# Ledger of designs, part 80: designed miniproteins, single chains, continued (5)

Each design is a single chain, and the fold is of that chain. pLDDT is the mean over its residues in the fold that is shown.

## One batch from the design tools (miniprotein)

Design m18763
Fold by ESMFold2-Fast:
Structure m18763 (fold): chain A 130 residues (1-130)
Amino acid sequence: MAPKLLVVGADLEKRSFVAKIAREKGFEVITASPEHSEDVLRAMAAAADAVIIIVENSRESVEASFRIMELAREVAPDKPIAVLISKDNPLAEEIKERARELGADRVFEYDEENFEEVVTEVLDWLKEKL
């Protein structure tokens, strides 16, 4: 069976783009918004073999992403968690430190020009871990 990937992000276009590339690379993809209930996010994370969390530049998105990292690590303690953050996020260093504390395995930085390249790097890294 193909490895199951949970992609969480507030932005529908970014989330859909990551899901598209992941499916092309042989993942079965579940997508979620940070606005989903805790129970729904827990169930999705438990069903996945790996998690990608896309962090948007708003404080609300950052806080929601930390909550999701905690939930994902609690239900999937040994499964890889990758975090995608914008280089333009003024909290990038704080997010990287906090993500590591919350159990993210790797944090990847992207800008508006290299999002596809970074998504490809994340997915190739996840394939090596699965």
Scores: mean pLDDT 81

Design m18764
Fold by ESMFold2-Fast:
Structure m18764 (fold): chain A 80 residues (1-80)
Amino acid sequence: LDPSQIPELVKTAEVNIKIGEENLKQGNVIGAAMNYTAASRLYEQAASLGDDSAKEKADEARKKGEELAPGLVEIIDAQK
């Protein structure tokens, strides 16, 4: 685990949040849920590497993904 990966993980998570918001504006609810779930996973990885501020962002993204597609987070975690 390398803390130098934190900036790239956060950047990629932020891109996923932005794409998710754009998908919601276009009515693509499933696409938005996928993007929010991906962002939550990336923020969780950043938090595990030492970025405690990423924990709140991970929780917010996970909640949005779960609200849009209940069970999607569980399905993605099962595909490890």
Scores: mean pLDDT 77

Design m18765
Fold by ESMFold2-Fast:
Structure m18765 (fold): chain A 83 residues (1-83)
Amino acid sequence: SAMEEEVRRHRAEAERLIDELEKLAKQNPSLQKGVEAAREALRRGDYLAAATAFRAISDKGPPEVGEIARRAAEHLRRAVELE
């Protein structure tokens, strides 16, 4: 259905953004742990836990990391809202 396809697109976009976060966070071990926690939640299909983890990264990271993490959280929140 269109809704299932939209959920998949939001998830795929979040995964793309987490790959960018991993590249930016490789010099910061605390951010790397946060990204790994978000990725693990996403693999479990726990969109709310993943969004929460990305929000925590957004609050603590430098502006470039924070903006990407905020957008990832937004995509996951929208995926939850579509269900």
Scores: mean pLDDT 77

Design m18766
Fold by ESMFold2-Fast:
Structure m18766 (fold): chain A 100 residues (1-100)
Amino acid sequence: SIRDELLLDVRLLAVIGELLLISRKLKETDPEMAKELEEVARRIEELRINDRSKVPEALEEAIELLKEVKEKHKDDPELVEEIDRTIELIKDTKELLEKL
């Protein structure tokens, strides 16, 4: 469905945006994790355009990286909530991809 394809593209852009926002928040406290989040976000953007079949793998990498950030920053409840929302968004996006 054209609607499902458009919804997928919107969801992938939202995932990229959320990963970049979390990366920016970590720049001073955890610059290594900030860089890894930025790199996976850029990879999702590249794969969205050039090789959609590899997007699920990059989304799974993003989930695992976000889980590591959450574990390292447990004492930051605002960041933890944002990470949990982003993981849920990625999981919903993966489910939509599996239906296309």
Scores: mean pLDDT 87

Design m18767
Fold by ESMFold2-Fast:
Structure m18767 (fold): chain A 93 residues (1-93)
Amino acid sequence: LRAELSALFAEAEALIADFYRNAVAYLTDPALAEEYIARAQALIARIQTLMDEMRRQGLLTPEMEARAAATIARLQAVVEQIRLAQAQIAAER
């Protein structure tokens, strides 16, 4: 559980870093945008599910909750940037 949560945080950091390395592609290519959003949403759901399980088992610390909230917020911010860029492209067509 703790090792799984650490792995999910590492996966989130890698996904966010990938976005910043390839931002133009993710913001302008609809297929890449859709794939990224799906991956980010799946990762958020996995973090939330694991957090719920850890809370049930009494393993969840305030530091873990804060880190999970921050990680989810960062993923949601990137998804929102992609959605807004794609909506603008769609509106121009």
Scores: mean pLDDT 85

Design m18768
Fold by ESMFold2-Fast:
Structure m18768 (fold): chain A 81 residues (1-81)
Amino acid sequence: SEGARLADELYEEFLALMEKQANAKTEEEKRAIAKEGMDLQRRKDELVAEGRLSPAEVAALEERILQHAKERLKEKAEELG
């Protein structure tokens, strides 16, 4: 469906943004990334408001992002142990 495609595109962009944030070294880079994050959240909210993303698709997207964040924390813990 269109919603599934849009959710996949948003997921990929959120992951790319998280990777940029992990690699950001300057305050200018961090500010640019924060702006990109706000723009991504706004686009997601607009797609929901337009009915192009269902609440179920948003919930699935958020769960996928959370799972990725948990996996990154686990990897970091394994590096420290």
Scores: mean pLDDT 83

Design m18769
Fold by ESMFold2-Fast:
Formats: C-alpha cells, structure tokens, sequence
Structure m18769 (fold): chain A 94 residues (1-94)
C-alpha cells in the first residue's frame, strides 16, 4: 500500500537521523540511500495513488528531510536525540 511505502521511507529517514546522533555518518548515508531506493522504486505508485496535492507535499517533504539530514552529517544543524528503535526498525526493513 501507499501507507506502507511512506512508512518505509520515514523509517529509513528516522534511522539516518539516529545514526548521525550516534556519530555514524556512513550508516546515516546508507539509510538515506535505502530511503531513496524505496522512493525511486515506488514513485509511480505514489504519483498514481495519491492526490496531486498530497503527492507534491510528499515529494517536497522527502527532499527537505534528505537536505536536513545531509546538513546534520555536515555538522550544520543538530540531530535529534538518538533513537535505537528507529535503527532496529530500519534494519528489519532491509
């Protein structure tokens, strides 16, 4: 379902933020790549099954989330507190 696709993308983004918070930038990049792979494989499904407004909002949110995480990796903004359960969830989805 579309909801499962969005949940998978968000799980990898949350895991990436947690990896930065733990000081593992390489792990954060791997989770970002996993989120991008889920998006690329499912983007036609998202475009076809979501309303135009919801699809555009979803794409813009994903771009913004990726940019923020890259700024966290670069040390330009602070990551949130680490969440080990986010990492565990992402590992189950690989």
Amino acid sequence: SVEEVLARINAFLDAARSAVALGDDDLAERYLNSAENVYEKNKNKLRNELSTERYVATVLAFIGDKEDIRLMIAGKIAPPEPNLSAIETAERLL
Scores: mean pLDDT 89

Design m18770
Fold by ESMFold2-Fast:
Structure m18770 (fold): chain A 98 residues (1-98)
Amino acid sequence: DEVEKLRNLTEEEWEALQKRADEILAELESKSDPEAQKQAEFGKKLLEIRKLIYEKGASEEELEEVEKKLQEAAEAVKAGKYEEALKILEEIIEELKK
């Protein structure tokens, strides 16, 4: 499982992966294409959610709620409602930070 692999990474290995992901997302944001910029923002929020789950060790109940909201965000993206999808990801981040 990828989650188990992520939990077994050292802090240095995790920070290196996060830095690389941030560099890629920053490059995508530099594009003049609005869709690429929205995809970059979505990707950044997904990485923040993964980092929060890794650092805080989210409960099974919290993981189920996150999965449900991620499905809702994915459905919003498929419907062309990118702003709604980003808001759902922000709600997940705020709940995980509590």
Scores: mean pLDDT 67

Design m18771
Fold by ESMFold2-Fast:
Structure m18771 (fold): chain A 65 residues (1-65)
Amino acid sequence: SRALDEMQRLAIALSIETGGKVTVEEEGGALVLRTEGISPADARRVEAEMREHAARLGLELRFER
């Protein structure tokens, strides 16, 4: 979907900015966000930014570590 494509593009941008791995996948009608190799502070910022974008798109976001 267009909304999933937007969230995946944001995840790629955040991967570049943080130097780690940020991924988002669609599972059971919700988006699942995963982060690896980034600081706890950057992970919190990534989660907040992704959650804000998901909310604007009317999507449910779940975070897994």
Scores: mean pLDDT 82

Design m18772
Fold by ESMFold2-Fast:
Structure m18772 (fold): chain A 56 residues (1-56)
Amino acid sequence: VKEVQERLTALGFDLGEIDGVYDERLRAAVIMFQSLHGLEADGVPDAATLAALDRY
């Protein structure tokens, strides 16, 4: 969870504190990232989402 927060924050998403908590703000950022990258926008950081984030 912290890795997802750190990557999304580095991409310009405003998540607030990197605390390792999966909250509604993080879920919304994951959905937006998934939509922008042609992934299923379910808000769940699955293997495909993590692989896409790892490229950045």
Scores: mean pLDDT 74

Design m18773
Fold by ESMFold2-Fast:
Structure m18773 (fold): chain A 90 residues (1-90)
Amino acid sequence: SLEEEARALGGYATRFLDLPEEVRERIIDLAEEAEMYVLQYAVLKKEEYRRKAAELYREAARLLREHAPEDPRARALAAWFERQAEELLK
């Protein structure tokens, strides 16, 4: 399923979307930066890293909805990014 694709690939799933190259690269960069902050939070246990990761995932989700609102892959990936942000802030 598209949800399984988003879970397995994370931000890399953006590579399969029909987006302007600059938008695609920006979303990938945001997701990669979010993943780095998640790793830093896991090791350092600093709340600011968890908040930064959540913010970056939400930015990536917004760009997907802005640029590919009709693409079911983009909608699934945006939902996954928002879920990652929600889980981080629990």
Scores: mean pLDDT 86

Design m18774
Fold by ESMFold2-Fast:
Structure m18774 (fold): chain A 99 residues (1-99)
Amino acid sequence: SAMERLLALQEEAAKRAAELAKRNDLRGIAELMARLMVELAKQLDAETVAQLERELAAAREAGREDTALWLTLLLGLHRGELSEQEVADRLYARLLARQ
């Protein structure tokens, strides 16, 4: 399913990000995540986009900030409203704000 593919890609990105974090390469983590999100965004059909929009609304209502950010960036890439570089920059800023 589309949800299973999204979760698998998110888990792989998190695993690779953890490896880069051991090297203190936060920019590399953000760039890797942005690249994977671009590839994921290309695979979204109209039905999946509609589902992700509903999940974004639910995440915002529930205060799930990281989920809401991730879905906002993914949908922005799909719509051509955000570039890979803009997504990488936003992810890097978020990583710098985290302890």
Scores: mean pLDDT 82

Design m18775
Fold by ESMFold2-Fast:
Structure m18775 (fold): chain A 56 residues (1-56)
Amino acid sequence: GKEELERLAKEYEEKAREAEATKGKSVGLFWLGLSYFYRGDGKKGLRLQEESEKLK
């Protein structure tokens, strides 16, 4: 449901911050992209995933 998607979005946003700090920007962008998908912004989610892959 909507509440579940909002919780997942927040969880993945937090994972993105931690991953950027510990594993670098590429991994951070991957988790941030997933957060945006769960927020309903698929275009931004896709862009962030593509940016993550370009940095690998």
Scores: mean pLDDT 80

Design m18776
Fold by ESMFold2-Fast:
Structure m18776 (fold): chain A 90 residues (1-90)
Amino acid sequence: SKEEALKALKEFRDKLVEIYNKYIDNKIVQETIKKINEKLGKAHDAIMEGKIEEAKKILEEAIEYLKKSEAPEDVKEELIELLEKLLKTL
């Protein structure tokens, strides 16, 4: 549902802040989080407009971006799991 998707999105953004602060001196993690946060913003807008297929595409592109990123494996796995959880709410 829209409510479940928005709740999952908020929990995801809270986790991004935690990871950013944990890796404050890691430029690759910071750049990765910035890119993911930009995609989450676009997904939020799509969800609010009822454009569910557009939101799904944005989240799938975020997963593919993470798979190709040079971020630490534990960071990638956590962010991909959160993206997959968000996709299941749509």
Scores: mean pLDDT 86

Design m18777
Fold by ESMFold2-Fast:
Structure m18777 (fold): chain A 74 residues (1-74)
Amino acid sequence: SAAEAARAALEAARRSTDAAELARQLRDYGIKAGPAGAAPLLAAAHEASRSTDPAEAARNAVRGVEQALAGGSA
């Protein structure tokens, strides 16, 4: 499910300190979640890939995943 994929991505994010690796993992989980569940995870991966600062990219990705799980809108 999309929620399970997002939770797995969040756990992976905590282990990753490399922005590129974090973005790659989020994208992979997004693809596995299927079309309906991919959008939040792919958006989080995109945010991570946009930042050149690994710490900032990781925080942005984690925040995106948490927002998807909570159903919150910015």
Scores: mean pLDDT 66

Design m18778
Fold by ESMFold2-Fast:
Parts: sequence; structure tokens; C-alpha cells
Structure m18778 (fold): chain A 70 residues (1-70)
Amino acid sequence: SLYEELERLAKEGKIDELFARLQAATSLEDRIAYAHAINAAVTGSPLLSREQIKKLAEAAEGGRADARAA
């Protein structure tokens, strides 16, 4: 799956491959997942789960709706 592949690439420090996949990504969720994996690989931080990435994408969309209401 996408998330298993992200974990492998981040663990192996395949940052160039992660950047290539980020550039090819077409969905907001996928772009967030790849961007997070790159950041985690660079900083040595643990990866978020796919559920956490989905919640982050939902929060980004919700935050935009809330900002419109202001």
C-alpha cells in the first residue's frame, strides 16, 4: 500500500524518491503523506499513520471552511 511504501522509503532515507513521488501526487491526501514522510526522514521523527494523515487532510479542508466563515 501507499503507506507501507512511505514507511519503507522514509526508513531507508530515500528522500529523492519521496520528492519524485510528491511531484507526481495528484490528491491532497497523497501530497500530505509524501511531504510528511520527507519531513520525518529528514528530522528523524516517527511517521504518522494513514488514519492520522487522513485526519490531517480533513483538518486542512475544514480549516479552509472555517477561515471562509470569518
Scores: mean pLDDT 72

Design m18779
Fold by ESMFold2-Fast:
Structure m18779 (fold): chain A 96 residues (1-96)
Amino acid sequence: MEELKKELEKLAEEIEKLLKEQGKEEYIELAYDTAKSLNEEIKPVLIIQAAITYLLLEKNEVDKLQEKRAEIIELWENKDYEKLVEKAKEVVKELK
């Protein structure tokens, strides 16, 4: 569990760096502001969700936004860190 949490945090940091490199810092700022109103533990998850939102908008797949964003939050609520890490790796690959 703790190893997966650390891997998730590291992947979220990679996603944050890639979003900043693409000039999409506003997605990171939104995730940080949301985490402040909820809790710090959700911050990596919100960064992944923000990146997924950005990728879907770039693909013009706006109809999938609600579904895909909800999936990420459900994985977090269920403590499914293995699937969260898998999703984060997919996001990193798509941003590169």
Scores: mean pLDDT 82

Design m18780
Fold by ESMFold2-Fast:
Structure m18780 (fold): chain A 75 residues (1-75)
Amino acid sequence: SPIEKLLKHLSPEERERLTRLLTDPNADYEEMLALVKEILEKHPEYRDAIIELLKRFAEMGNEAAKKVLEELEKQ
């Protein structure tokens, strides 16, 4: 899975932060957006995998993931 490959290739800190934000129903939008932008700046090849991951958690009710996805779709 592209998502599984993404998570394995992130740094331990990036993976922990991303997992925390995606599994927290009260996750801060700006914190998640900043982390996603940082990951995409370092690894633009992971854009599709990150979009797929954000869609999955947005569909499960993560409002921050939904807002980050909407912001990325403007670009």
Scores: mean pLDDT 82

Design m18781
Fold by ESMFold2-Fast:
Structure m18781 (fold): chain A 100 residues (1-100)
Amino acid sequence: MEEELREDIERFLEMAERLGLSERTTEVLLAVALLAIEGKLSPEIVAAGEAAVAAVRAAADASAPSEENTLALLREAYELFAAAAEPLIPEEALRKAREL
């Protein structure tokens, strides 16, 4: 692994732990990140990500800003995105994520 990719993975894992994401959700998100880096991200996975971002944006616009609410919304967005993306990810990408 190149040092730049290692640092990005470490920052992602720290964020996932801080948000309390499940190991499965973290694995799926890491697989999506690897696909994106390799230019192999499917339009369906991109659409799932856009839908998750739109849902969080709408919820944020409807609520008073607070750190607690922001972290809860981010966690929910990542969990929703991972659930939608999981069946769309090739097994090879999931295997690579597990090896990291």
Scores: mean pLDDT 74

Design m18782
Fold by ESMFold2-Fast:
Structure m18782 (fold): chain A 81 residues (1-81)
Amino acid sequence: REELLKELEKIKKKVEEILKEAEKNNDRAMAQFAQELLDYIDEAIAKIKAGAPEEEMKKMLENAKLGLETLESLYKQRKAR
């Protein structure tokens, strides 16, 4: 449980950094994706703290990881230009 929360907090921090860069660059689409992912991570953390089953916790972490990978891919493509 604590390990999953720690992983989600790490993902959240990376997403927050991308959100700040997106807002700074007035990248509305990227800011929206980052915000939606942050909302999902915050819900996931709340559910884990409320006693969500282990399988649900693992699915939430995997979804958060996939979201971050997608966001980082978009960020790299835009940063290259």
Scores: mean pLDDT 79

Design m18783
Fold by ESMFold2-Fast:
Structure m18783 (fold): chain A 55 residues (1-55)
Amino acid sequence: MTEELQKLVEEGAALGKEILALSKSNSPSDQKRRDELWARMKQISAEIRAMLEAS
């Protein structure tokens, strides 16, 4: 459980960095990538919450 939570936190941090970098770009492909990363970030946040509630 703790290792799984740590992985999700690290993935979230990496996604946050990439979203921030992509926010400086106005290309359509980077905007689509940002949307995909944001959706994944929301999913990771939901999983972290579920794990904390299950603990």
Scores: mean pLDDT 79

Design m18784
Fold by ESMFold2-Fast:
Structure m18784 (fold): chain A 105 residues (1-105)
Amino acid sequence: SRDQLVAQADQLIADINAGQPVDPYDIAQLIKQLINAKLYDQLSRLVVALDNLSSKQRLALATYLQKLLTPGELVELLNALPKSVTAETHPRLAQLFLALLMLQP
């Protein structure tokens, strides 16, 4: 349900921000589900939290997002970035999006 997706997003954001181990595949699946459910507020908050991922987790996440997301869903993900987020404020998140763009055919 929608409420269950919101709860899953809030928990995953809390776990990432607390430095808890998270599976990049589970992150990618939830991102796809949030896009398809039009839960853009949860998607935006989750995307910002991705700056706290390790380089290894970020690379794995980029690979899973490329495999799981359609081109249209990838555009929705890029549009979820708040206007206040920049490469200076969230450098790891910028590296994630650069990796996604480089993996595009």
Scores: mean pLDDT 82

Design m18785
Fold by ESMFold2-Fast:
Structure m18785 (fold): chain A 86 residues (1-86)
Amino acid sequence: SELEKLKEQAREYAKALAEKLSKLSEEERKAIAEALRELADELEAQGYTEIAELVRKAAEALEKGDYEKFAEYLYEAAVLGIELEA
């Protein structure tokens, strides 16, 4: 199904992004984590509280260098967003 394809793509993108970000400096990762928190604040302001919480957890994992948890939280946020569109 289309929904299952989107979820699979989200998983692959989350893994690919985590791999790319693992090659960046700590300073660059902190800048990206800050941008993710700004995105989360905007999502929460729009009523997407659960997605915002997952994005904040992804940002925290990224700052800690926990790329597996970063990918996990980002994938969960993406899946929730996809399900809201369905």
Scores: mean pLDDT 85

Design m18786
Fold by ESMFold2-Fast:
Structure m18786 (fold): chain A 96 residues (1-96)
Amino acid sequence: SLEELKKRLEELLKEAEELGDELLVKLVKDALELIDKAITAKPEEYEKIAFELEELEGLIGILLGVARIAGAPEEVLRLLEEVLELVREAIKILKK
């Protein structure tokens, strides 16, 4: 499940790099780093990683709202929405 989320985030990273949006690339890389950390983590570490993912979820949510108001391209909005959903799924896995 975390490995499947990692694979989808790697696909989104390629899409973000193709768009040339450096902020979006950074957000996807930050999500990938936390998922990689979660995959190799002991269960005792899950709460801390979930908290770091929740902080990233909050940041992505704010940026998505700002991007919508600014009239960002549909491709950018879609990538932000997909990254947000994958981060939320990772949080659910770690909190089980």
Scores: mean pLDDT 87

Design m18787
Fold by ESMFold2-Fast:
Structure m18787 (fold): chain A 68 residues (1-68)
Amino acid sequence: SSMDQFRQQVLDIQDKVSQKAADKWQARKAQLDAQGIVLTPEQEEALRRELQKQANKDYDAEVAKLKA
């Protein structure tokens, strides 16, 4: 059914967005490590929150495209 297709597409978007956020975190961590920059736990938490906020926006945008 179209509803089952939509449900699967939403799950695929969730997986894609989660993986993208994880990849961005790893890339940023590697960049900082290469520059000799050590983040405090508070700075790491702030960066994780910013990446999660962007992931939420990416998710909303991708789901909105499915409804268009």
Scores: mean pLDDT 85

Design m18788
Fold by ESMFold2-Fast:
Structure m18788 (fold): chain A 69 residues (1-69)
Amino acid sequence: SLRDLSEDELIRLLAESGVESGAISEEQAKEILEKSRSPADAFILLSEKLGGDVDKMLAVLDTVLEKGD
């Protein structure tokens, strides 16, 4: 479950879910992995790459929840 993941694992899950949902590229996911110091940083960087597209962000979060269970 998501509760059993470390912060680094949560950052990876968010970046991977971004690619899997089609919201971001693998290159953008790599940037999130390199620049994020926390899950919150990863979320902010992801949101910036999506240009504030809430629907794309919700698709990523849905993928995170499906993969985290």
Scores: mean pLDDT 82

Design m18789
Fold by ESMFold2-Fast:
Structure m18789 (fold): chain A 66 residues (1-66)
Amino acid sequence: MVNVMAAQGLAAQGRLDDAIQILQSTLKKDPNNVMAWRQLSRVYQKQGRYDLSQSLLQKADDLANK
């Protein structure tokens, strides 16, 4: 959870690549981390990668619903 908050801070500063690195590291340790999937989706949306953002958001929704 703390790592996801750190990534949110980096994304707010425009440091999108740093945010992605933290989120990917978090997901490697816990692939069921719904917050990390949602935040990664948001970061990709900020990069203009809307299709990837939507796919990751669906992954988060699937995990949230088990």
Scores: mean pLDDT 80

Design m18790
Fold by ESMFold2-Fast:
Structure m18790 (fold): chain A 68 residues (1-68)
Amino acid sequence: PKVLSVLEAAELLEASEEVKEKARELQRMTDKIKAGEASEEEIKEAERLQRELLGELTRLADAKNAAA
């Protein structure tokens, strides 16, 4: 099964603009990593941001599930 990107998940969950902006930043970092242009520090920063966003999106999904 195809795993949703963090940005796709943020949009589907109707996350705040702040969360969506962080997801766009992660997408830019991921694209740079795939292009082989990212430093080791940039890769670590992308991993940190991904963990932060997954936590935020999980809380938002749980809140929406509780409301349904």
Scores: mean pLDDT 76

Design m18791
Fold by ESMFold2-Fast:
Structure m18791 (fold): chain A 76 residues (1-76)
Amino acid sequence: MTLEERLAEREARVAKLAATTTLDDLSPEELIEAAREVAEAMLEKIRNDPSVSEEERKEAEEKAEEELKKVEEMVA
């Protein structure tokens, strides 16, 4: 199994969990942790994709940090 396949399976697993678990069952801390894990998985996929340029990786990292910050702001 490739790294990309592993990350895709992890992402699908997280998405399935999110679909079956209500947001009301998750604490703000758990929501932040879940968002962080998804962001890290996406960044790992981008870093290991040879079709993605260094500029695109940097942009994706900035975007992921911005989205994580918004999640923290929304739950805190």
Scores: mean pLDDT 68

Design m18792
Fold by ESMFold2-Fast:
Structure m18792 (fold): chain A 69 residues (1-69)
Amino acid sequence: SPEVERLSKRIMTAPNLAAFERDLARLLALDLDEAERQVAIRALEVVKTSHPLPEMRERAAEAIARLRA
């Protein structure tokens, strides 16, 4: 889905926690299929492993757990 890919890119480049949470909420509100869930998880794993803000890394980890449930 172009929307899932767009939101995933926005999440990876979010300038602050508020922008991250807004785009994450939009992504999680979508009825994602398996392939779309994997795109979202890969984007969130980039945030979890590389983002300078600990709060964004923790929130990304929580979102990954939710998407894998």
Scores: mean pLDDT 85

Design m18793
Fold by ESMFold2-Fast:
Structure m18793 (fold): chain A 98 residues (1-98)
Amino acid sequence: SEKKQQQIQELVDQLIEAIAAGDTEKALALVDELAELDAPEEVLLELLSVAIAEGQVEVAERLLSIMPPLSDEELEALIRQAEALGREEIAALLRKRK
């Protein structure tokens, strides 16, 4: 529904702000709300990329826990992003998912 799409977008905006601010507790709560709304995989992948960029390990792990299994191509792309940014712990988490 249009109302559901608007609610997802508002949660996405809040989550990006929480991730950028390092507010891990708020970010994890917002991930759980997105899971309840069955947010699209494309939205969750974009948020995972943001969590990787900001080094938010716990948020990246929580996003991965609510997503369907990622393809090898998607995992390799995210691993390359994490490595390029020196996010060694997140890169290790992504490799464990292969």
Scores: mean pLDDT 88

Design m18794
Fold by ESMFold2-Fast:
Structure m18794 (fold): chain A 76 residues (1-76)
Amino acid sequence: MKIIITFPNGEVKEIEAKDINEAIKKLMEELEKHGVKPESIIGRALRVLGEALDAELAGKELKEIEIEVEESELLK
C-alpha cells in the first residue's frame, strides 16, 4: 500500500506500507512531524481506514491513497 501526502509548502512524501495498520501508523507520524493539528491527523487516519474497509468489503485491495494537507490543518 502507498500513501502520497502533499503538504501546503509543496513538499511531497510517499509512504510505503505492507498493510493498513502500518500505513495508518506511518501516516500519523508523518503528519505529526509536519505540525498537523491532532484533530486533522485523526480525521485523515479515519478516512484512510474507511477507504480500506470499503475496498475490503468490495473484495479489492487498496493500492494507493493521495492526501492533500491544507494550510488550515497546520499548527501555528
Scores: mean pLDDT 81

Design m18795
Fold by ESMFold2-Fast:
Structure m18795 (fold): chain A 70 residues (1-70)
Amino acid sequence: SMAERAERAAMGVVTAGASKNRTAPQRALDEVVAAGGDREAAQKALESALNGDFKTAGEYARRVAEAAGA
């Protein structure tokens, strides 16, 4: 389902924030958009994860998945 794809993509953004691969964050954000998610919310999830705020990152990732299901 689109919601499952968006959830996987949003979690990928959070994990990519810890990656040493320079292309991983870009690919994760593109996958969120492809899954029907909001790129801006995904960027906020990424920024929160990069700052070590994984609670806020998870909240934004959840919102991305919910929006794709609407």
Scores: mean pLDDT 74

Design m18796
Fold by ESMFold2-Fast:
Structure m18796 (fold): chain A 92 residues (1-92)
Amino acid sequence: SKKLVEKIKRLHELTEEARRAIENGDVDKAVELADEIYRLGKEFEKEGDYLTAAWAYRQAALIYREVGETEKADEAAKNADKAFQKFLERSA
């Protein structure tokens, strides 16, 4: 749907902005953007879009890890794995 495309585009834009923040050494901005991506992941999961939720959580985990937010990275990675498992269960 158009709404799904718009949400995926928003996730992509946030991920690109986070990459630029990391390249510029702006740790605070990278964490803020990862927090936004993580919250979008929770929204997709609530809507039953487990594949997009898994992708969003994984992007947040990668950003958190790059800036040394190890605990947040581990939580986001676990949520990505759980969401991807739910996606696979629904696809069987």
Scores: mean pLDDT 87

Design m18797
Fold by ESMFold2-Fast:
Structure m18797 (fold): chain A 71 residues (1-71)
Amino acid sequence: MAEIIEMIMEGKSVSEIAKKLGISEKTAARLVLEIGQRAADRALEIAAEKGRPATEEDIKKALEELKKEAE
């Protein structure tokens, strides 16, 4: 889990993630979509708590929090 989040943060493709983890591209795509949805939901919460629209930094912070939870 944590490695997938790190690769997403580095801008790696689904194909690169699948190859590194030894899984199918379909499985990698599903995991990337699930992580992306969780990061988006968390980024919206962070922004709402601060009374402002969500930013790229909020998404990055959400991904870092998800990575820490997965470790």
Scores: mean pLDDT 78

